Designed miniproteins, single chains, continued (4). Designs and how they scored, part 20

Each design is a single chain, and the fold is of that chain. pLDDT is the mean over its residues in the fold that is shown.

## One batch from the design tools (miniprotein)

Design m12666
Fold by ESMFold2-Fast:
Structure m12666 (fold): chain A 66 residues (1-66)
Amino acid sequence: DDDDLVRQMMEAGDAIKKAADDSKSIEEAEKNLKKVKDEFGKRYPGVPRSALDGIVEDELAAFKKS
């Protein structure tokens, strides 16, 4: 179900964003976001890895701009 996939991606995105917001440095963010991505990849195997990678990259890019 595409609706379930969208919800799973939103949950992963929210968790990745929170991990980025809770991080105090880019190095900490890189470690925290990778850990959250790996956990959601295991929890939601139907979510494409490229989608999770994209969310992480977007949050790291936003963190670097701050």
Scores: mean pLDDT 80

Design m12667
Fold by ESMFold2-Fast:
Structure m12667 (fold): chain A 80 residues (1-80)
Amino acid sequence: AALEAARVYLRARAEALGREPTLSEEEVAEMLEARRETLPAEIAAAEEWLAANRDRLSDEEIEAARVLLRGAREAHRLLE
C-alpha cells in the first residue's frame, strides 16, 4: 500500500514539475506513512493557501499545484 501510494505521488510530482523525481519510491513511501495522519490537514491548508494566493500565481503554477494536491489526496487514499 505505501509503495503504491509513493508511485502515485511520484507520478503526480513528475507531471507537475515536468521532470523525473530524484527520490526513491521507498523514501517517499516512508515519508507518506509518517505523514498519514497529518496529510489530510496539510492538503487542506495547501488548498486554502492556493485559493488565497490564486491572483499571485501564474496559471501554470496553479495547475502544477492542483496536480500535486490531487496526487497527494490519491496517495493518502491508498494509505487508508
Scores: mean pLDDT 80

Design m12668
Fold by ESMFold2-Fast:
Structure m12668 (fold): chain A 95 residues (1-95)
Amino acid sequence: LEEELEKELEEFEKELKEAVEKGDWEKLEKKLKELEEELKEAEKLDPLVKESEEGKEAYEGIEEAKEGLEKGDLEKAAEGLLKAYKALKKLKLSK
């Protein structure tokens, strides 16, 4: 369980690093939209997700990613995406 989560986080982080190094805005925007959809689906299943610690971390990560993309700070965008991804994975494990 923990090993599988660690592997998924490593793969996601590597993809983000590669996108940042290549200036691949489209890839980062696509990942942002995917994470936003996952969070919305989690909220539909449990409305209290938004008030949970993991839910708040996911929202913060998404907000940081949006700010990074708007300001051209791809490193900040990647950090926000990683934070949101990790939080969403924790939400799925707590269910």
Scores: mean pLDDT 80

Design m12669
Fold by ESMFold2-Fast:
Structure m12669 (fold): chain A 90 residues (1-90)
Amino acid sequence: MDELLEELRKKLELSEEQLEVLRKEGDKEILEEMLKNAEKIRKLNLLSGATPEDIRKVLKLVKEEGLSVLKAFFLVDVEKGVKLLEEAVS
């Protein structure tokens, strides 16, 4: 667990708040999948502006809905974008 969290912190440049959510609520299997996809997550900027609540949503989607980590991150990012667009349009 600790070694896996340290590798994720290094590869994804996680904030302390993001790392703390993963430490408390991330299952080892999910964290290992994140590490395998770390370069893609970073290149697609899926963690930029992600709050602790966004990370919790990703973990829930993977754990409860069986989504892949990349799909869960993309869905949360798209949902945030749609909400911003709806608020801007009225």
Scores: mean pLDDT 76

Design m12670
Fold by ESMFold2-Fast:
Structure m12670 (fold): chain A 80 residues (1-80)
Amino acid sequence: MKKLSEEEKKKLYEAVKKFVEKNKLPESVIEPLYEDLVKFLEENPEVKVEDVIKVLEGKKVNLSEEQANKIEEIILRNLL
């Protein structure tokens, strides 16, 4: 597994926080969603932090359908 740098973790955390704020979700969603996305990125070294951030921002990404669906599933399960 790859380990994320402190700068990558900071960028991801800020993106998760902005996603939660934009969608008017409880702040309690931030930590679980962030932790799940860190784990996903460390288990999937071919996926870039920037690609996950783009998914959170609702932007199109050059990921496989399987990878994009896994990220969306992680987001969705933390909203329910």
Scores: mean pLDDT 81

Design m12671
Fold by ESMFold2-Fast:
Structure m12671 (fold): chain A 56 residues (1-56)
Amino acid sequence: MLYRIVSGVAQTPEGKLAAGPGDIVELVEELDETNVLARTASGELVIVHKSFLEEV
């Protein structure tokens, strides 16, 4: 499923800022109740808070 980041930021597991508002990410898996693992258009894996995402 594809989501748009509408607020906040997405970071790699190493803490690198890799995506932000306006970027489209693909859901890879749900990590917990608040966070998901997603893939950026560049192919980078990021952790992002569910409340920052809007389904497209």
Scores: mean pLDDT 82

Design m12672
Fold by ESMFold2-Fast:
Order: structure tokens, then sequence, then C-alpha cells
Structure m12672 (fold): chain A 85 residues (1-85)
């Protein structure tokens, strides 16, 4: 499950970098970002392999934020809205 989520993050970030991402792709990335933030807050629920995948996913989001700060800000804002809903 965590491995599939991490693969989805990689696919969606690549799609964004290529300028092929839709609004739905942005919302899905925002959902995944919120999910990974939740996993970081409760790492004891994860296996060692899953913790590594969570760290790798967050590093991918951090890398993307440096390359495309405007797009990352939008994803972050959407993730906050999702977590408050």
Amino acid sequence: MVEEMKREVDRLIEKLREGRASEEDLRRLAQLYDEFLGLIRNPFLLSDEERKLVVEAMLRFNEFSLEHPDMYERIHDLSVEISLS
C-alpha cells in the first residue's frame, strides 16, 4: 500500500514536470501529500521498509518544491483543505 502510494507520487510528479498534469492530478498529489504527512506523524504504525518509502516520498515532494515552488504551494494549500474537511 505505502509502496503503491510512493509509486503514484513519482508518476504524478513526473507528469507535472512534463506539463501533462490535470487539475485532478494536482488534487490527487495533494491527497497523497496529506496521507504521507499523517504517516510521518505516526511512524510506529509502519514497518522499516514502509518508513523508508515515506521518507523517499517526502524527499520527492521537497525536491519538487525547489523546482516548482508555485505548483508545490498549490498542492500544499489543497492538502491543508483536505485535512480540514
Scores: mean pLDDT 78

Design m12673
Fold by ESMFold2-Fast:
Structure m12673 (fold): chain A 88 residues (1-88)
Amino acid sequence: TEHELQKARELEEQAKAFEKQKKYYEAGRQYYLAGMLYDSAGKYEKAAELFEKASRAFKRYYEETGDIKYEGWAKALEVLAKQAREKA
């Protein structure tokens, strides 16, 4: 649990760094992984926040690439955020 939270925090900081660099694919991936670790640790509100950030990052990446799969990933992440909030 504590180890999971430490790893989740590291992934969140890496995601923020990628986002500042406008590397939205890498940012989205790291936010998603951090959200999963917070969810498994029972930190549902924080998990929802990170899934929302991942969704936004993949929406930006969809805007840049035109690849519809990233629109699908963004929508799936919005569902994960809602599910996490329902557990909180």
Scores: mean pLDDT 89

Design m12674
Fold by ESMFold2-Fast:
Structure m12674 (fold): chain A 66 residues (1-66)
Amino acid sequence: SEIGRRAKELLASYGLDVSEDEALGLAGSAKTMTREQIIEGLKKWGLSEEQAEELAEELKRLGAEL
């Protein structure tokens, strides 16, 4: 899907290598999660606070299109 492809490309730009299906799933999960929950999850994956905040906003935006 377009959203899954965009999510995969977005995650790859932060050094996160996932499948398109996994990326689509993450965007879908982001739709129902709080921004803070997403940020804490991304920080556990090794992202800086700034990177996690930026990526969380983009994931929620993609999830909102679902």
Scores: mean pLDDT 82

Design m12675
Fold by ESMFold2-Fast:
Structure m12675 (fold): chain A 85 residues (1-85)
Amino acid sequence: SLPSPVDVFKSLGFSDELAEEIVKATNGDESILYPLAKLYAARRDEISEELALEIAKRVGEETKGKKISYEEAQKLVQRVYEELV
């Protein structure tokens, strides 16, 4: 079984509060949370907690009221990251 996205965030050293805010920003959508967790894991030393939350908020805003695939979410997460750095 896949680890939960929240457990991945915590394993990266994110605070419980930050992990909860990321989940809230994405309305708990696992199709978005797993791509975010993958990005944060791949770029742990490059992504601050502030940047991680900003990425989650922007992705959540763009996907609000929309059903998105895992593949589409991966592309969106990467685009938002590149726009913020």
Scores: mean pLDDT 83

Design m12676
Fold by ESMFold2-Fast:
Structure m12676 (fold): chain A 94 residues (1-94)
Amino acid sequence: SSLAEANTELSRLREEIGSLIEDPETKKKVLDLLDETADIIESKKLSEEEFEELKEKTLEEIRAILREAGYPEETIERVLELARRYLELVYKAN
C-alpha cells in the first residue's frame, strides 16, 4: 500500500540521516527536531504556505546544529537534502 511504502521510506530516510551524524548528542538533537516537526505536520492541518515556512525553519535549525558541531558542508548539505525529503513525504502522506 502507498501508506506502507511511505512509512518504509520515512524510516529509511531517518536511518540515513542518523548514519551521517557520528556524534550521538548532535544526532539526537537533529532527529528529535525532525520528530517534533513531523508531529506538528501530522497533528495540524497546515496549508502549503504554513508547511513551507515550517520546513525551511526546521532545515535552517538543522544546518545551525550541524555547523556548530563542526560537520563539513558536504555532510550538512546531504543531511538537509534527506531531511527536506523526509518532511515533504510526511506532509504528502497526510
Scores: mean pLDDT 87

Design m12677
Fold by ESMFold2-Fast:
Structure m12677 (fold): chain A 71 residues (1-71)
Amino acid sequence: MNPQGLQLAQQAVDASRQGNGDLTLQYLLRANQIDRGSALLGATLSVQIARQLGDQDSLQAAQQSLRLIRQ
């Protein structure tokens, strides 16, 4: 995995914990441009975190990112 992609994936996860769906989506798409594996990991973790927190905005953003990356 690319270290820059992993850093962006971590920033997406952090944004998801803060309830910022727009930042979650932006960081995951940027991670995907560098390393698809890092983006898939970040999107999967962001979905899990958003579900646990009950944050619908972050959940929608993370699910949309996962769908776009899986294309």
Scores: mean pLDDT 80

Design m12678
Fold by ESMFold2-Fast:
Structure m12678 (fold): chain A 100 residues (1-100)
Amino acid sequence: SLEQQLRLLAQLAIHELELIAEELREVDPKTAEKIEEYRKRLQEALEAQDFEGFLALLEELISYLKERAKEASGELKEKLERAVNGLQNLRDQIRALLAA
């Protein structure tokens, strides 16, 4: 079902955020903390079955991470850019299902 597919993608996005936060915890703890704050809000939206709210929150976080990547250099920049790319892919999949 559409709802089941949205739920699975949303759960995958939350799981990706957990992995990203863990990777960043030692090198950029402030960004890791911000990801965890958004993860909690995304989990609440998912539990409420508010997929439009979930998408909006994901887009806000992606924008935040893009700005952080612009200010970063070296390995941190590469990690943030990979995180942005992965989250954008999941955002695009969720958006496509919601438009169907």
Scores: mean pLDDT 89

Design m12679
Fold by ESMFold2-Fast:
Structure m12679 (fold): chain A 74 residues (1-74)
Amino acid sequence: ERERRKEETRRMLVAAGMSEDDAERIATTLATSGVSLEDQRRFVAQYAVGVGGLSLREAARIAGVSERTVRRLQ
């Protein structure tokens, strides 16, 4: 369960433009720090827009959240 969630977050981070090594490290940290799945997805969305240079729509699609949620994080 924890491992499955970590792998999902890792794949999302890679899709957002993060390297596989960084995505593994960050996904592991989020999973082990007790960060909720919802907050993990918000982090992915913030990274996709802020670092990955992706649109709000693309970030929302990758993170599995609404564009409204991504917009509110800005």
Scores: mean pLDDT 78

Design m12680
Fold by ESMFold2-Fast:
Structure m12680 (fold): chain A 94 residues (1-94)
Amino acid sequence: MIDSEEELKKLQELLSKIYLALVAKDEETAVAYLVEYLKFLHDEKGYSEEELKKIAESLLEMLLQLLPEELHPLAKRAVEKATEIFLKEYKEKK
């Protein structure tokens, strides 16, 4: 229910944590929060694998607009790793 104010604030908190981890060059922490973000959307909204891939792509585009170019490779790696971890975990669980 991303239209609820509490759930929207939770998503904003996760996005802030992802951004701060990337700025700190902490790839592992950024990946962990990205996985948590995707899990939240899956659990609360029931998003399909294809929908979550689109969300990950949109999130990466947003992060690239907010981050300096020197951090773009890190952001791309973090989003790619998080998406792979999430999809592997949820494909195996079915």
Scores: mean pLDDT 79

Design m12681
Fold by ESMFold2-Fast:
Structure m12681 (fold): chain A 99 residues (1-99)
Amino acid sequence: SKTEELLKEAEEEIKRAEEALRRFEAAAKELAAADPSLAASAEAGVADLRAKLEQVKKNLEKAKTAEEAEEVLEQARQLLKMAEGNLEAAEALLAAAKA
């Protein structure tokens, strides 16, 4: 069904977001070690994205219609963009701290 196809796409997008978040967590940890003044902000950013990821996963489990599945897919896409953006920002700050 269209719902099953959208749920599968949402699940795949969530896996991409999880991978991006893992990369951001690693970069945030390096940033916290290189610049302790940024540690609290980096840790807060990781915690925020982890909370959002858990909510998107819960929304996926509750999705019963194609419309609900599409909403979860869009939430997963936004989470991926946020994780990738945070990773890029953390890598830029880490490069500056090591210069």
Scores: mean pLDDT 88

Design m12682
Fold by ESMFold2-Fast:
Structure m12682 (fold): chain A 99 residues (1-99)
Amino acid sequence: MSPLAEAVRLDEEIERLVKEGKTVQEIADFARQRGFEKAARAIELAGEKGYTPEAQKYLGLAVFYREVGADELADKYLEKAAKINGVPLEEVRRIVEEA
């Protein structure tokens, strides 16, 4: 399976975990277990900055899609995270750079 196809499967699994009420830490742990350490760090760092669980999840997905070269999806999830948390897109991008 291509890296992009694996990325899509991981996204679907994370969306399922969120719908099931799994914690942000469980989602970060899942991403780390799958080898997406930067995405897990972005989720954790956003939490440290007081971001909502939903915004943390979408920020993690943005980093994940960026790492597999899906830049359009990464940008979509960054915008969604910023909108959900009510912060400028530039702030969310800085968190990704810190992760």
Scores: mean pLDDT 78

Design m12683
Fold by ESMFold2-Fast:
Structure m12683 (fold): chain A 85 residues (1-85)
Amino acid sequence: SRRDAYGTALRVLEQSVRDLRAAVASLPDPSPELRELLREIERLVDEARRAYEAGDFDTFERLTVEILGLRAEATRLRAEELARR
């Protein structure tokens, strides 16, 4: 069902954010910008879960797009911080 598909998407999204949190935690001194992006991503994931639970799939889709964009930015910043050594 459509709800089952969104439930799968939510699980994948939550796992990807856990992986990002672990990746950021592996840095000895993550930047304030990277830490702030991670906090914002985690806040939006919580909002996406509430939207899913409420059956508000339009809001869920919008939040998912926003989260993926911020996750890409966080991945880029993490890579830059690793390159700086």
Scores: mean pLDDT 87

Design m12684
Fold by ESMFold2-Fast:
Structure m12684 (fold): chain A 97 residues (1-97)
Amino acid sequence: MDIPQELLDLLSKADLAYGQGMYAYSLNDYDSAIEYFEKAIEYLEQALKISDDPAAILQTLEVVLKQLISTKKKAGKDTSDAEKRLKEVQERRDKLE
């Protein structure tokens, strides 16, 4: 029973995007950091749709969403969409207990 290659590819892309976002953040390049974190979230949401074990993906998605919200606040940008998505992720995690 092999983990789907598509799932592994999405998780790899999410990890790379998150790392690139954190690097941009360390340079105070908040606009680039936001773009990379949004890409990481997109890959994680795609992975979540095809995963048979959502717990680890939801945990990672929560971390990336919190980082996105923090970065948007530093950039003076609206956080409403990211905060709504964070609440949905937290509600899904609570249902897995």
Scores: mean pLDDT 86

Design m12685
Fold by ESMFold2-Fast:
Structure m12685 (fold): chain A 67 residues (1-67)
Amino acid sequence: ASEEARALAHGLIAAASLGSQYTAEFVGIMAAKAGVSPEVLREAAEYAKSLGFDDAARGAEIGAEWA
């Protein structure tokens, strides 16, 4: 994964861990609204999934649909 996608994935993992799956979904949507490309969001989703963080991956996938 790119450095940007990896950083986003770690942020989404933190959001899911400190909040919930819904917090990660909200953060993914906010990243898309802030101008993160759908390609970076999808790359972040695959990276988070590879680390076993399904809630973070789902947040990134939802963000990509909003981008």
Scores: mean pLDDT 85

Design m12686
Fold by ESMFold2-Fast:
Structure m12686 (fold): chain A 99 residues (1-99)
Amino acid sequence: DEEIEDLEKLAEKLGLSEELKEELKKETGGDLKEQALVLGALAARETIEKGEKEGADPELLARAKAEFPVLIEEAAKALGLDVEKILEIVKKLEEKKKK
């Protein structure tokens, strides 16, 4: 399934361990679209953090800043959760990834 392959590639690019992939499945109830939205939000957040610290391309940084709230809102709608809860999930994955 193409969606599973894309999800795995994104998780690998973000450096997610097998434990973090299982955590993502747990937080999203295993839905592939919901997992993709959460990973997309994590990717956008990492682009923002790295771009602000390292002076990334202003256009790429602006795009990531625009996409991040949209991905969070879409994930919140898909999961039936508050935006704040999705932000907690993204932060939890980010913190565990850095460990």
Scores: mean pLDDT 76

Design m12687
Fold by ESMFold2-Fast:
Structure m12687 (fold): chain A 83 residues (1-83)
Amino acid sequence: MEVEERRRKLAIQIAAVLQSIGVLFDAELYKSELVPEAEKLLEEAMEVLKAPEEDEEEAAKKAKEIIEKSAELLKKIEEEKAK
């Protein structure tokens, strides 16, 4: 059960991050180049959530990378707003 518990916690964290990004999809802030980046990040997050339970460490590592990429995407959005 410990592997499933960790994956549930990761799923909640990833979902919370993606929900925050989703709030920013108020069209006005997005250029075409940022939308594909957000879509790719969402696809990567879904792959982590679907990964087999036997690879807990790899799933955790990928989840961390996705969280870091989401933070980078948010910074790019702020830079676009500054232009």
Scores: mean pLDDT 63

Design m12688
Fold by ESMFold2-Fast:
Structure m12688 (fold): chain A 67 residues (1-67)
Amino acid sequence: ARAEAEATLATVEEVLAAQAPTLSLEELRELARAAARQLGALYGLSPAETEAVEERLLAAVEAAHAA
């Protein structure tokens, strides 16, 4: 369900933010893209929905890396 995907996405954002002090920005972006693809496959998201997830995770890792 989309609600389950949203809950998983929120957890992934928190995990990636926790990794920000130990990983480079490029490594964080690679993880964000990989996570978006995995969520898309797991929850059967459309290409547009998967792209929106990727954009959200990329924004989250960029914000966390800046902190």
Scores: mean pLDDT 78

Design m12689
Fold by ESMFold2-Fast:
Structure m12689 (fold): chain A 67 residues (1-67)
Amino acid sequence: GPKAKATASATERTGRTEGTVTVTGDSGYTTEVVIPVDRPGTTTTDVPFSEPGHDAATVTLTLHGTA
C-alpha cells in the first residue's frame, strides 16, 4: 500500500493548545492537519490522505497534550 510519514508539533495559542501534523506521502505530496487539544491527555483522530495519481490511505494520529 502507499507509504506516508507524519511529523507533529504542539503550539499554545491564546490559552489553547493545538497540535499541527504534516503528513507526507512517497511522492512528496503533503497535507497539514490541525488538532485542537483542549484537555490534558491523549487525542486520537483518523485523517484521510490521498496523493495525486495514487491510492488513498488513512493516517491515524495520536497527540498527547498537557494543560
Scores: mean pLDDT 61

Design m12690
Fold by ESMFold2-Fast:
Structure m12690 (fold): chain A 73 residues (1-73)
Amino acid sequence: SSELQNFIKKIDDQIKKLDDQIAALEKQLAQAKANGASSSVIQQLEQEIQFLEGIKALLEGIKSWAQDYLKKN
């Protein structure tokens, strides 16, 4: 349905935003490591990246389910 297709598009838009946020944090992490930042700062950035990757995985799971449903119906 068009409603489900619009829902999938909205999830895809959110995944893209998460990808941008993860990429920005990965650049910050690389810079922090290059500049000899404390282990505390490095750990915080790694935890933030892991958290966002977790959210992304959940959204990808929902998207996959919705796409499968649309394909079969």
Scores: mean pLDDT 90

Design m12691
Fold by ESMFold2-Fast:
Structure m12691 (fold): chain A 57 residues (1-57)
Amino acid sequence: GGGAAATGGMGGRLAGGGAEEVRAGSDYGFHLAVVEGLSNGEAGQLGGAYGARLAGG
């Protein structure tokens, strides 16, 4: 659940209801990172960025 301004690179913190958009963006970013051959850390960063973009925009 969200509610607190826990900004640290986790778009899912914006709101509990927005978590699905963050998940969709994270899945897409993770898939893209896997295709690019990135590590789990890089995939997580890319997914988080995509999730934050979807939730924020």
Scores: mean pLDDT 55

Design m12692
Fold by ESMFold2-Fast:
Parts: structure tokens; sequence; C-alpha cells
Structure m12692 (fold): chain A 81 residues (1-81)
């Protein structure tokens, strides 16, 4: 999928950022399995994304790129629930 291709590219270029994204995706999955609402899942994913972006000093362009990946992955998990 386009999401898997972008995650693979991110892992090749910025492995530490890709690891952080995978941790956000796993936390979103855990929250969905625990019965959290879509709103709660999205809010937690956004909070963790902001922490990741601050931790690695992501440029505005990288923030937008990484946020698109996180949003797409979280939306896919919610839709599958």
Amino acid sequence: SALDAELARLAAEHPEVALGVMEIIQKARDLIEAGASPEEVRAEAQRRFDELAEKYGLSPEMRERVRRVVDAAVDALIAAA
C-alpha cells in the first residue's frame, strides 16, 4: 500500500522517526482494543505525534509528511475496528 511504501521509505531515511511512528500506531491499536472512542484514539495519536516532532526537531515539511502517515494509519485502524 502507499502507507506501507511511505513507512518503508521513512524507516530507510529516518529510522528513529519511523520507530516513533510505529510506537504511535501500536498505542492506537492498544487503545482501540481497550474500547477507546475514535476521538480518544485520534487525540492520543496527535499528542504522541507532537512529542515525537518536538523530540527530533522535525521541520515543517517533515512534520506534515509524518503527520500524514500517522493520520492515515490511525484512520485505517479505526475503520477496521
Scores: mean pLDDT 87

Design m12693
Fold by ESMFold2-Fast:
Structure m12693 (fold): chain A 73 residues (1-73)
Amino acid sequence: SPLLERFEKEEEKLREAMKAAGLTDEQIDRVLQAIREALKAGERNLAEVVASLPLDPETQRKVIEALARADLL
C-alpha cells in the first residue's frame, strides 16, 4: 500500500523523532511493529492504531506528532 511504502521510507526518521521525544528503544520498536502489521493488514488510520496501543496519553500524542511530521496521517 502507499502508506506502507511511505512508512518504510520514513521509518528511520520516525525512530529518531520518537527517541528525541523520550521514548525508549523498546517502546519505539513496539510502535513501529504495530504500525507495520496494521498497514500490512489494510489499516489506513494510523492515529487509530496509535490510540489502540498500551501507551500513556502523552506518549501517544508524541507518536502522533512524529507521524504527522512524516506525512503519515
Scores: mean pLDDT 81

Design m12694
Fold by ESMFold2-Fast:
Structure m12694 (fold): chain A 86 residues (1-86)
Amino acid sequence: EKVKELIEKFREAVDNDADPETLRKIAREILKEIQKLSKEETLEAYRDVLDAAVEIMKRHPDRPEIVRIASELFAEAHRILREKLA
């Protein structure tokens, strides 16, 4: 629930052309909330992050810094999932 709200906030910030600092702040908050989740909830959150990152990359290929922030968010969410599954 909280993670889904933060992902929506991230998408909205991208659509409103928020600065990279604002996007990184939201991404950090998403990752912090994912860290608190159970294994099953982390898998669901990871899938939501993957879907959001893919959509952002498809819609904004001309915005390299935003693509980078989205890809970093995805990579870190994957790392958290992998650590919880180990």
Scores: mean pLDDT 85

Design m12695
Fold by ESMFold2-Fast:
Structure m12695 (fold): chain A 65 residues (1-65)
Amino acid sequence: SPGDLGLKTPEEKKAMQIAVSELLKGKSQEEAAKKVAEATGLSMEKAREIVKKAEELLKTSGIEI
């Protein structure tokens, strides 16, 4: 669940959805993090953390990015 990934706020949960979408589009982690930060108002540090969790989640689910 989102909570198992340390996501507590609605903004962080939205950030995860954006991160997954951007990675599935073939964007780099840095491009995805920038998009997340711009769309949610989260810091770049937090956005990078969420993007890393999104990539790990997708790889664990057998989805190649």
Scores: mean pLDDT 77

Design m12696
Fold by ESMFold2-Fast:
Structure m12696 (fold): chain A 71 residues (1-71)
Amino acid sequence: VDFEKLKENIEKYLIDVLGFSEEDAKTLSEKLVEYLKEKNATEENLEELIRDFIKENGLPEFWYDVFMNAI
């Protein structure tokens, strides 16, 4: 998994599509990518780990589609 590219894609999607501030987009993108690194994310388990991140951070389920579309 290219974590740097993933972070850039998510940050850009949050800013350009959802209207997040640069600071909020960076904070959320970094938090997700660090979570994925900690869990040793691979292409095979990426979807499961994104779901787990959403649940652990109390985010609504629609965030799954947001993150998956940003990849």
Scores: mean pLDDT 80

Design m12697
Fold by ESMFold2-Fast:
Structure m12697 (fold): chain A 99 residues (1-99)
Amino acid sequence: SKDEQILQKVDEIYQEFEEFLKEKLKEIKESTDVNKVVLLGTKAMLFALASLTELDLLEKQNPDASQEVKDYIEQKKKKIEELRKNFKEEVDKIVQSLL
């Protein structure tokens, strides 16, 4: 169904974000260069914004989607924001440890 295709796209956007964040955090933890840590952290924050924007566009392009689909999009947006906040806090601690 159209709803199933939308849910699949939501899962793809979320999975790509989660994997990217995990990869960047690993690279940050392995770095001793504060400039590299800041750059990688910034890239992760920009990717979070891009992922949230893709979810917003998906919702706006599918106004006839079921309430279940709309609720799922909002749930994933909230999860991205929570992961973004936790990631930033961890990056900030690493930056402080390198100064």
Scores: mean pLDDT 88

Design m12698
Fold by ESMFold2-Fast:
Structure m12698 (fold): chain A 95 residues (1-95)
Amino acid sequence: SELVDLAKQIAENKNDEKKQEALLDQVLRTVGFTDADIAALTPEQRQKLIDWLIENPDLTPAQIYREVARVASESGLIGAALRAIGLSIDEELRS
């Protein structure tokens, strides 16, 4: 899975903040975030997602979609949250 591979790369680059940020942007785009949605996330929300991905090496794609949807919802990014939830359902049906 592309999402699992991206999450693994974030964990492998725990000492490279710039690489982590670029990889997080790819995760967010893959889960249905627009560039405007990505720009609306605070540095604290971005860091919490990076930390969560580093701490959880055996994530499924569905778990990544759901956690990103939760963060989007907390940020008022309802469209992004709904898109991520929809993709999470698609992933569960394929898993």
Scores: mean pLDDT 83

Design m12699
Fold by ESMFold2-Fast:
Structure m12699 (fold): chain A 70 residues (1-70)
Amino acid sequence: MEEEELERRARELAEQLGLTPEQTELFIEAVRLGREAGRLVEEGGDPSEIQALIQKAEELYQELLALKEA
């Protein structure tokens, strides 16, 4: 419930920042990866798996920044 509200706010924020639909998709995907990492932390998951998800989110964020500068 609260996580769905955060995702909705992320979409609104991306639109207000003037992101393209493509950039918005990258942003939402990064948010989803962060949420999955948080779920694994709550379940006591493998730290290596959590770190891999965080790295993927960071890669998407870097792609978003590259598109914004182009």
Scores: mean pLDDT 75

Design m12700
Fold by ESMFold2-Fast:
Structure m12700 (fold): chain A 94 residues (1-94)
Amino acid sequence: MISQDMIDFISTMIDIMQKYGVGAVRKYMSTSIVGRHYIDRIDDVMNTYNVSPYGSFIMVVSMDMRDTSGYVYGMQGNYDKSINIIKQKIRSMR
């Protein structure tokens, strides 16, 4: 079960990533304990699967959203499709 706080946090991170890029979202994540854990998980996924910083971000977000399709598309580099699926799932959970 995903909490509303986690949904709001993920939604904010996606918005920052899309508007301002990887550096801006990493700066936002560094300001909280939850966000720092996200940085660690993103770096682990990036190193394990040899994906881009954007791809690893999408994969970690998809895992927390329980979104297998978004995860697969993120790993394949189909970022627009993955992000659209995540956004649809966020809307369905609000």
Scores: mean pLDDT 80

